Designed miniproteins, single chains, continued (2). Designs and how they scored, part 103

Each design is a single chain, and the fold is of that chain. pLDDT is the mean over its residues in the fold that is shown.

## One batch from the design tools (miniprotein)

Design m7803
Fold by ESMFold2-Fast:
Structure m7803 (fold): chain A 88 residues (1-88)
Amino acid sequence: NVATSLNNLALVYQSQGKLDEAEKLYLQALEIRKKTLGDEHPDVATSLNNLAVVYQSQGKLDEAEKLRKRAVDIDVKNGLNDIKLALE
């Protein structure tokens, strides 16, 4: 999966302190995942959280907060579906 490969390369750049390069690759991976899996998929929430960590490291705290809130919304929606299935 190209999105997974981009995400893995972004994590390497992030670990090296290359935050701008990591940001570009995480954004590309996020867009591919949104297009292929849909905006509410758990892998999209993971991509949003990864990008939020980069923004936080860059001092872009407001942007990081927006991404984390979106990821939480996706995770809550998926968690509520899992709880509903467990109650059946």
Scores: mean pLDDT 81

Design m7804
Fold by ESMFold2-Fast:
Structure m7804 (fold): chain A 48 residues (1-48)
Amino acid sequence: MEEEKKLAEETKKLFDEIDRLRRNYDSPENIEKIGELTKKLRELAEKA
């Protein structure tokens, strides 16, 4: 039961974090992180 919510929360968390980083993407590190998180998110969405 909570497992399903945990997956949804993780996915939402990644979305929110990417969005937050995009607002501060003036740093190279943030740009790289966004790319990695975005790919992870896509993988999770496809597997879910």
Scores: mean pLDDT 72

Design m7805
Fold by ESMFold2-Fast:
Structure m7805 (fold): chain A 88 residues (1-88)
Amino acid sequence: VTSVSQAQDFITQARQVTIQRGARSSDFTDSRRRQRQRLSRISGSSQVWTVLQQGVQRLQQMLNDPSADPRDISTMIVTIEHLVDSLR
């Protein structure tokens, strides 16, 4: 991922795939509430960008794993969404 726009597009696609695999909209809401507090400790644009790239790589690995828990995928999607919002 080379831009915030690419990360946003990837998140949108990943969300649709995750819902098709059995994740509920409430899983994203619950993950967003929990992750917001944890991610608030990440400071600086360069650190946020590094964590974003690592998150996207991990999410790609999870999406390629048919045994991956949809709940874990939803948590990663929410994490990347928060990081994208932090870079805007």
Scores: mean pLDDT 72

Design m7806
Fold by ESMFold2-Fast:
Structure m7806 (fold): chain A 66 residues (1-66)
Amino acid sequence: SSEIEKQIEELKKKIEEEERELEELMRELREAGDAPAEEVARLIGRILREMGEIIELELKLKKLLE
């Protein structure tokens, strides 16, 4: 089905976009060595949220492949 193939392509693209955003946040965290603990905690919170989004997209992709 061309519809399923399109959904797979779109999910893969979204996963790549979220992975790039996660890499940027992780870089910010590594560079935030002198930042207050509260700011570091906010960055960690954003990273966890992005990881959650990636997991959700990967689960959707897995369901389409089953």
Scores: mean pLDDT 86

Design m7807
Fold by ESMFold2-Fast:
Structure m7807 (fold): chain A 77 residues (1-77)
Amino acid sequence: MSDEELQAIRELAEAVSGAPPEVQAQLQKGVNAALQGDLETAQRYFDRVSQLLRDLGRDDQADRVRESGRRLIESVR
């Protein structure tokens, strides 16, 4: 795992800190999909997590998930 992948994963974990267990579980599925090379599935989970965070009024955390998720997907290509 590269330093870029590790940094993106760390930022994703921080972005969902304190979120409901369902949101954290969906993020974990997205990270696992990205690391397995299933980038389409990873993007769907990151989009879902971002939407759930917005539904909770956590727009800044939603934006962080989208940005760090994109960086993770780019780093594993």
Scores: mean pLDDT 84

Design m7809
Fold by ESMFold2-Fast:
Structure m7809 (fold): chain A 113 residues (1-113)
Amino acid sequence: MEELIERAREAVERARRALEEARRAAKEGRNAEANEAIAEVFEATARVFEALAEYLEKQNAPVSKVIGYRLRAIGYREDARLAREKAKRGEPPDLKAAEEALREAEEALKELE
């Protein structure tokens, strides 16, 4: 069980590093690289919610909370796919959605520590 919380923490740290890379690339006008880094933020955020959902299920938490976290993970994996499509087209990066995803992951992790 502690390993699931550790995996969530590692995923949050990966998301933070990816967001820093996205911000740097965006400031330099490297739209493709910025969107690839944003995709990494969403993938890492999805891994946080996947790990926390497994942890909550093992703790016999309410089914609604477990399902909620799994649905968030699925949503963030779709957001990552869309960000990669934007990267291929060199479209301007949207940092706001990535920043909000990381914030939600950090808040969810804090509630379980």
Scores: mean pLDDT 87

Design m7810
Fold by ESMFold2-Fast:
Structure m7810 (fold): chain A 69 residues (1-69)
Amino acid sequence: SEIDKKLEELYEKVKKMTPEERSQLLVEARRAADEIGPEAQQAFDEFIRKVSNDIKKQKELEQKLKELL
């Protein structure tokens, strides 16, 4: 539960960031996971895939909304 809360908060921050800021933060977090070990690497990889996919979809929806305006 505590870990889930931290991941959710991180996810909300990441999707709010610019692509540049997000990329740098994720690279740094990935390196930290590397230091912790394989289990952390796997969890982080799954997190990145979810974040990347959701942000792309959100961006597309926002773009379409602006186009309709």
Scores: mean pLDDT 70

Design m7811
Fold by ESMFold2-Fast:
Structure m7811 (fold): chain A 104 residues (1-104)
Amino acid sequence: MEYAKEGKKYGEEAARSGTAEGGRKAAEAAKKAAEAGDSKGAAEAAGYAAGGASLSGNPEAGRYAAEGGLYATKGAAEKGDSKSVGKAGGAAAGGGGAAWYAEL
């Protein structure tokens, strides 16, 4: 399965609809990729979740993106994939920021 493409699809849905559901599904794609051992796909899916959450204005979408990014970071760290650790960590921070900003 192409988890990064699934993350992009649902991240874009979160951006368009402003609902948490797209963010949740994008974060689930990141988690599934990490569980499958696809550290790069997990980091990419988490990045799309964070981007969609930032555009959604929905703090729950941001919280889901942060969780997906943290899961992707852990999976990449366990594999020694330093590039995916950086990308997934950035996505986790971006998701948290989106959540915070949406509640301002």
Scores: mean pLDDT 79

Design m7812
Fold by ESMFold2-Fast:
Structure m7812 (fold): chain A 81 residues (1-81)
Amino acid sequence: EAEKLVELGKEYEKKGKLEEAAEAYIKAGDIYKKQGKLIKAADAYRKAGELYKKMGKLEKALEAYIEEGILRLVAAVEKVL
């Protein structure tokens, strides 16, 4: 369940396990995306991007932020079409 992966990510953050936290958020985003929950998916990818940025993993952070932006744009377009 995507919600459980978000909670797992929060637990890893609290333990200082930033890589494991970011991976949990990416997996949550992937599940939300498959479920059509585009805004929740975007929020999960943003959290992963912030964690990768804190770790200096800028390429992974950029990938997460791009996915966030695409999903937010798709959600906005679908609302007005």
Scores: mean pLDDT 85

Design m7813
Fold by ESMFold2-Fast:
Structure m7813 (fold): chain A 80 residues (1-80)
Amino acid sequence: MRAEARERLEELAREAEEEIKKAVEEKDYEKAAEIAERAREPLARAAEEAFGPEAGEAVARTLEGAAEMARKMAEELAKK
């Protein structure tokens, strides 16, 4: 189970990173924020299962911060 959780964490992190990179490249920061928010729970759970609750908390905080930053960028671009 632990090895599977670690592999799942790596897969989910890679997928989220690639989707966020694509959204940022397209300058769709609102989409990037949505992807980070959507990935937060699954990634935090996988990290907690693989490495313990502190890892889950760290991953959740990282994705929350990324989503907040992306939203701020989207708002700034919308102001023209």
Scores: mean pLDDT 80

Design m7814
Fold by ESMFold2-Fast:
Structure m7814 (fold): chain A 103 residues (1-103)
Amino acid sequence: TKEKKEKANELAKLGAILNNEGKYEEAKELAEEALKLDPDNALAWNTLGRALFGLKKYEEAKEAYEKALELDPEDKNAWKNLGKVLEKLGKTEEAKRYYEKAK
């Protein structure tokens, strides 16, 4: 419903703010709640990816950012953040290609 999508967007935005404050567990919870309401919310997937990266859950962060980019392939921040995740996973050549897409 429209109300569920609006609520999901609000939760995703709050989660993004919490990520900026380093409150990664709370950001993860809000992003997961947003995705229960609207699984196609690109901001919520991006917020989840950043929270998981902050929690050092790099494989899970990769999956979340990949979902965000399936929904919004022009999100340069998501490409850049995927590059950072790939560096943490030791995939330096793949990371360089993703940084190129972030430009």
Scores: mean pLDDT 89

Design m7815
Fold by ESMFold2-Fast:
Structure m7815 (fold): chain A 59 residues (1-59)
Amino acid sequence: VSSEEFVEALNYLAEAVKELKELGKEELARQLSIEGLRLAGTSAEDVKRLADEALKKAK
């Protein structure tokens, strides 16, 4: 993953985690941050997909 793709994935992840916390989904936010950080170094696309799925479950 390029450094630009890595930064983009981290920013996307941070925004999704923030939204989950604002919705009161603390545990979901914690799980997303752990799994998302693990994937961010290898797959920016999978991080975005994981974040989108977590936000969808929070609605």
Scores: mean pLDDT 79

Design m7816
Fold by ESMFold2-Fast:
Structure m7816 (fold): chain A 80 residues (1-80)
Amino acid sequence: MEEEIREEARKALRDAQKAGDELVSEYAKKNPEKAKEYQTRLTRELAEAVRLMREDPRKGLEKAKEIYEQAKKDLEEAKS
């Protein structure tokens, strides 16, 4: 059970990183400055998720999911 939560958290973190990287790429095509600002924010937020995972895998999982959902929403808007 604990191992399953840790594995889910690691997967969510990878998914968040992938979605964020796609969003950086989309921003870079239209506005390089926005891409750099988002890259800085993404790096900080992912580092916070990793820190939370060390303290409580459930909190880290929740943070990673929040990053993923926000990146997916922003990515849809960026492609429109």
Scores: mean pLDDT 84

Design m7817
Fold by ESMFold2-Fast:
Structure m7817 (fold): chain A 64 residues (1-64)
Amino acid sequence: MTYEQLKPLLHLPRDQRAAALEGLAKQSTNPKAAEYLRQAAEKVRQGASIEEVDTLLKKAAEAE
């Protein structure tokens, strides 16, 4: 999974964004990528900045 595939998720509404990231984490075959995607979903639910979530998405993409 590439960062370019993950980046559009940052523009989804907050509730849909968290659900999409959680779904991708469950589908990921790489444990490190799955962990970063789970952290991103949790940060979205906590109201974290787009910049913080974006950093986690880059780490998820780099782990694959």
Scores: mean pLDDT 80

Design m7818
Fold by ESMFold2-Fast:
Structure m7818 (fold): chain A 65 residues (1-65)
Amino acid sequence: MVDEREVALALAEIAVGIAISDIKHHGPEALPEARAFLDRVISQLPPEVQEEARKLADEALEKAL
């Protein structure tokens, strides 16, 4: 019923939310670990959505800082 691509992007959004929460509570010094975490999650997604997921993550991290 749900597109597999949509599920992958939803998973990326959840990971971004976790990373943003970590940065918000622990400060900008958490950014390198947050980016590493996001890269690990995104690298496990289908190649077709990895670029979109990385863009989403980068934009969200920039807005959180």
Scores: mean pLDDT 78

Design m7819
Fold by ESMFold2-Fast:
Structure m7819 (fold): chain A 55 residues (1-55)
Amino acid sequence: KDKELEKLQKELQELLEKNNDKLTKEIIEIGVEINKLTEVHKPEDIEKAAEEILK
């Protein structure tokens, strides 16, 4: 029954969206930590620090 299959597909999409909320939170937390490290230590700042140390 194709109409029932379409309804099931819609329910699956809604479930995926709800599951994405949990995954999104974890991804955001990891992303925030990565961005925090990247913002504090931008490549340009790292290169300058390395030049001072390597001299």
Scores: mean pLDDT 61

Design m7820
Fold by ESMFold2-Fast:
Structure m7820 (fold): chain A 61 residues (1-61)
Amino acid sequence: MEIREKIRKLAEELWKQGKSVPEIVKEVREFAKKAGLSDEEIDRLVMEIAVEKIKELRKKQ
């Protein structure tokens, strides 16, 4: 599994566990930094994940 897929899977597992978007973002950033991703790639992935989860929260309203 590619590192980006591992990161997205981690975010999904944390979301299923009831973690907040900021907590998911923090865990994803730490994992991605350890995996050797650039700051630009990390910021893009984090933004995509955060936007997706915020949209899911809005749908519940």
Scores: mean pLDDT 77

Design m7821
Fold by ESMFold2-Fast:
Structure m7821 (fold): chain A 75 residues (1-75)
Amino acid sequence: EDDAKLAEINRYIAEADRLASELRKLGNTEAAQKVEELIKKARTYASQGKLDEALKYAREAVELGRKALEEIRKS
């Protein structure tokens, strides 16, 4: 269970890192910083063994990054 959950957390973190990088390339530094902060929270909770909290923050980071990219594409 924990190994599978940690793998899921790491997948979301990797995706969020890619989204943050793309946001920085497009000049949306504020959104990139917010995504990076959520990634840091996810990693902190994971290091504490709080995998459910880590997963929530990792998912939130991905969702925020995707929404920010959609807003840029919408303009």
Scores: mean pLDDT 85

Design m7822
Fold by ESMFold2-Fast:
Structure m7822 (fold): chain A 69 residues (1-69)
Amino acid sequence: MEEEGEKKRLEFLKDLVRSIVAARPLDPEGALEALKAILNEEHVDPSMTLEELIERLEKVYKEKREKAK
């Protein structure tokens, strides 16, 4: 049940990451901090591509969902 809600949540977070990456040229440090917060990941590199960040987000989201039971 509510699997549509989970998909929408992940899509929302992916879109949020895309928006932050788009703002990176204006504020690289702020963008990096925001990405670290969203990904809940200690290793977010400023040279990471959007696709790498999205992959990280998907993994983190799946792990949190597993732990939530």
Scores: mean pLDDT 70

Design m7823
Fold by ESMFold2-Fast:
Structure m7823 (fold): chain A 106 residues (1-106)
Amino acid sequence: MKVIEREVSREINGKQIHLQLTAIEEEDGKIIAEIRVTATGAETSAEDLVEAILEALEEYIKETGKKPDKIILHLPRSIPDEVGEEIKKKLEEKTGIPVEVKHVDV
């Protein structure tokens, strides 16, 4: 079992976004990317979050040469469900990776 952790801080469209990416390689060779989002305030759009998440994923893929088989997206409760669903759809369309959305107190 191999675990890789990355912290990413970006200013996208004037908004500060913080991400933690934890990639878990399981014994069957499947890779699960857990992405935790800590956004500032309620002003973060789905597009801003998608850009930040894609940058974190692209850095992981470039460093490892491996594409995750699944993304688990942990969103703060301040992010509305509609925004979470939009992020899920856009990430799946852009990456081809299945995305699961979870809300967490972070």
Scores: mean pLDDT 75

Design m7824
Fold by ESMFold2-Fast:
Structure m7824 (fold): chain A 68 residues (1-68)
Amino acid sequence: MQEEIDKEVLIALAEIYLGIARANGDEESAKVFEEAVERLRKAYHEGASVEELQKILDEAIKKIKEIE
């Protein structure tokens, strides 16, 4: 149960970051988080671990830092 909640929290965090980027008119960051949300949802459906989902989110955050 806790692992499933943790996975859902990671997806929700990515969706929150996407929402913030869209609200700020940051189209480049929004695109990165849209890709991250899609990758997270696909991995979740395929039974990926919390660690694998965390890695996807971390990669998206790293990509944003490279843009800035």
Scores: mean pLDDT 81

Design m7825
Fold by ESMFold2-Fast:
Structure m7825 (fold): chain A 70 residues (1-70)
Amino acid sequence: MTEEEIDEVAEKLSEILGISKEQARTLARVLAKLGVTDEDEIVKILLDTFDISEEQAREAAKVIVEALKK
């Protein structure tokens, strides 16, 4: 994943999760490096890391999976 693709994902994640763009960039890089493309596994990671709803985690996971498939 390019730095430009990471920036696009980070902007969407920042909005969905209510975190800073820098935190969202770090999260996007970590998930890309781990190669996690399974939506359910990403949801689990997000729920363990952030105090968010399951619905927010699923919305964020969809954004990540779509970015990693391109």
Scores: mean pLDDT 77

Design m7826
Fold by ESMFold2-Fast:
Structure m7826 (fold): chain A 97 residues (1-97)
Amino acid sequence: SKEAFELEVEIGVLEIAAATSYQVARSVIKSNKSKEEKIKVLEETLAMLDKYEQRARELIDRARQLGLDSVVASGERALKFIEEMRKQVEEELKKLK
């Protein structure tokens, strides 16, 4: 359906956004930037990942309301991926503090 397609596209965009934010954070961690600058980027990355998690949950809830089981599964995979990225960023932040 059109609704299923639109939700799948938004879920896909969310996964790309989360992966991109995480890759930027990884690049900064490996750089010669100051500890303070690294902490700032990791905290900004956590804030972005929190927004992506919230949006993923909203998309999953919408898919459930519509009975779109395949879209719910896609959303749950995206949510798990974002949560894993968040955990990795939190672990790196703890090492710096």
Scores: mean pLDDT 90

Design m7828
Fold by ESMFold2-Fast:
Structure m7828 (fold): chain A 77 residues (1-77)
Amino acid sequence: SPEEKFRAEVKRIVDRYERGEITLEEAFAELSRVVEKYAPELSAETRQRVADALHEISRAYEAGDEERALEILRKFA
């Protein structure tokens, strides 16, 4: 399903960040692109959860709380 594909791509981004292959800024940029790619195919409930989580990730990143940003990212995987 589109939701399963979306979650799989998010998990790959999180895994790459945890392996030190990309920065948190790069992970956030890739996550935003994946959201844009899948948004038209996601259910309204999934779109709302994604929007809420992106807002929280953005706020954590702006605050310099990389651990909180990663915790929120993991909730999609």
Scores: mean pLDDT 78

Design m7829
Fold by ESMFold2-Fast:
Structure m7829 (fold): chain A 94 residues (1-94)
Amino acid sequence: ARRRAAAAGARAAGEAAVAGAERTTAAAGAAAAIAAVGAAVDAELGSGREEAREAGLKAAEGGRRAALAGDAEGARAGGEEARRAAEEAARAAE
């Protein structure tokens, strides 16, 4: 239950970050949204599989770098990858 909730939270944060990046092409705004996804993944998946957690954090970091470069599509892709890593961690916890 807790790890499913963590995956749902990370997914919601990822979707919010992607929507935020879509509303602004400002690198700072997009970077802040992607950083929030990374923080959510870290906080909620700390007890999950380390591999899935590390993959999610790396994806969030990649999205943040893309956002800083003004690449909204790359930022979106990073958020989606972090969300998938959270879902994998939740499945492994079952």
Scores: mean pLDDT 59

Design m7830
Fold by ESMFold2-Fast:
Structure m7830 (fold): chain A 60 residues (1-60)
Amino acid sequence: GEELVKEAEKALEEGDYETAERLAIKADQAGDTEGAQEILDKLPERDVAKWVAEQLLKIS
């Protein structure tokens, strides 16, 4: 969890918001909900998370 959050922070600093979002979701799944939420709060709009979820729902 925590390692994924740190990697997501690096992605945020590089402007790679898609990677940061993906890693935050994985951190939450690993049990680091607070760390994941902190990353999500720093993303410009959470539209990336909604976009990914929408794509998965349409395929399933």
Scores: mean pLDDT 70

Design m7831
Fold by ESMFold2-Fast:
Structure m7831 (fold): chain A 62 residues (1-62)
Amino acid sequence: SAKDELLRLIGEILRLIGEIFDLERQLKLEKDEKKRKEIEKEIKELEEKRKELMEKMRSIKL
């Protein structure tokens, strides 16, 4: 159902927000340049995925 799809997308978006938050927290504490670049890359990839899911969520009609 549309409600089930919406709940699934909300759950996935919340998971991504949590992962981004954890990575941003790690980035603030990280001193190694190579690790910082890897974390920044992961954050960007997760933010792109979050944006796609939010667009998909907006297309759902209840």
Scores: mean pLDDT 85

Design m7832
Fold by ESMFold2-Fast:
Structure m7832 (fold): chain A 70 residues (1-70)
Amino acid sequence: MEFELSPELRARLEELDAALDEEGARRLLREGPEEVRLYLETVEWMEKSDLPDEEKRKKLEEAYKKIKEL
């Protein structure tokens, strides 16, 4: 019911958010669940949409909450 990956997912999300490096994103995609992949795919789209850093972070938090609710 509750995501057991919550602490691990959170740590990886913070790593991604801190630097938004390809390495962090790649690790989440490779080792993370399918929900994380969709989350990163959404983030990538927003990044390319020329959104400000604050907006990207806000949408990331929203997507993270959806993963937790799922």
Scores: mean pLDDT 56

Design m7833
Fold by ESMFold2-Fast:
Structure m7833 (fold): chain A 93 residues (1-93)
Amino acid sequence: EEEVERLAEIFKEMIEKDDAYLKQLEAENPDPELVEKQREINYEILAAILRLSVDEVKELYEAVKNNDQEKVREIARKALENWDKILEKMKER
C-alpha cells in the first residue's frame, strides 16, 4: 500500500505538469488541432512509460482533475501489477 501511495502521488504530479504544459501551449498557440495533436502524443508517451493503456491515462487525467484519490490509487496499482508481470516474465526466461 505504501508503494501504491507513493506512485499515486508521482502520477498526480506528472499529470498536473502535463496539464500545465498543455494549457500554456494552448494560450501561446490557440490552434486547436496543434494542441489536440500534442495531447494525443502526450497520452501515448505516458501510457508507454507508465505501462497503462491510453484509455487508462485518460481516466488518470480525469481522476486528478476531480481530486479522486481512490481512482488515482486504483490506476497506480494497475501500473505496478503490469510492471510486476514484466519482471516475473524476465525471471522465468
Scores: mean pLDDT 78

Design m7834
Fold by ESMFold2-Fast:
Structure m7834 (fold): chain A 76 residues (1-76)
Amino acid sequence: MSELVTELTRAILEALEKQGKPLAGVGAVLALLGHMLDGDYEEGRRYVLETLREAGVSEEDIEEVEELLRRIEEAA
């Protein structure tokens, strides 16, 4: 689980850095971790994916984040 969270964090940060929004990347990661600690994976997932789409992240990078989010939910 921790390794999947690390990979997810990296994927989110790199995707938003490519769009010139590194601070939005940090904010998205912190919000996701907060929701995950509260057990609200659906809200955390929705927030992250919406942030990536609003920033103009590529569909390929969004799909990678979605896959990592799915694996974390299945592991919980």
Scores: mean pLDDT 80

Design m7835
Fold by ESMFold2-Fast:
Structure m7835 (fold): chain A 55 residues (1-55)
Amino acid sequence: KRKELREKILKAIADILKAIGDLIEAERRGDEEAKKKAEEELKKAKEELKKIDEL
């Protein structure tokens, strides 16, 4: 069960990195919709990490 927790942490970190990359790209293009979407993904990933911290 500890291995499953580790996998969730790694996935959350990967999701955060992807969202940050998408956010940077959206800002470069001036795409407000893409920026909002990336911001939502980042918020979701941070929430998942916070839930894991409770375990």
Scores: mean pLDDT 78

Design m7836
Fold by ESMFold2-Fast:
Structure m7836 (fold): chain A 75 residues (1-75)
Amino acid sequence: REAEIEALAEAAEERARALARKVGASEEEIERVGELAREAARAEAEGDLERAKELNEEAMKLLKEALERGLAAAA
């Protein structure tokens, strides 16, 4: 069970990091978004859906801010 949860968390972290890189986030932002996604995946696997939602919302907020910054810099 714990090994399966960790594999899901790792996959979520990798996906989140890839998305953060794609929107031009800084290395620190990429790491933070990945960590939030990993924690959200673990919370969901453990049945803490409210915490998973909160962590995913925080990650999405960071991605949105990075995207908006990138768009502003391109203008």
Scores: mean pLDDT 80

Design m7837
Fold by ESMFold2-Fast:
Structure m7837 (fold): chain A 67 residues (1-67)
Amino acid sequence: MEEKRKLAQKALKEEGLEVPKDKEELKEATAKFIEKYNEVKISEEGKKAIEKASEEDLLGFLAGAGA
């Protein structure tokens, strides 16, 4: 978990986003990361997918995307 958190934090910093402190901030940071990376607003369906994702899934996504 901690290693995934560090990789996710690096990915967020590369996109100029702040490091999330908790699960709710992690969901918001993931949505903003997707918006910055694709230069498009995240859809409501995308937001719902993030809400349903586990913290570990979100961290894994960010860690992989930023590599």
Scores: mean pLDDT 73

Design m7838
Fold by ESMFold2-Fast:
Structure m7838 (fold): chain A 68 residues (1-68)
Amino acid sequence: ESKKYVEEAEEHIKKGDIKGALESARKAHQLGDVSGGLEMMAKAYEKQGDLKSAKSYRKAAEAVRKRK
């Protein structure tokens, strides 16, 4: 389920595995948890130091959440 991939992305972020975090977040997005996947991508980019990408994905996640 998509929630499991969001949880996996969070765990990868805690370990500093940005590549693993982005992979799990992308799978969550593909399985229908669009807002959760985008939020995890934002957190991964933020931890990597890419604040511009982090801000972009965070706004996208918020937009998806506001529509539902």
Scores: mean pLDDT 79

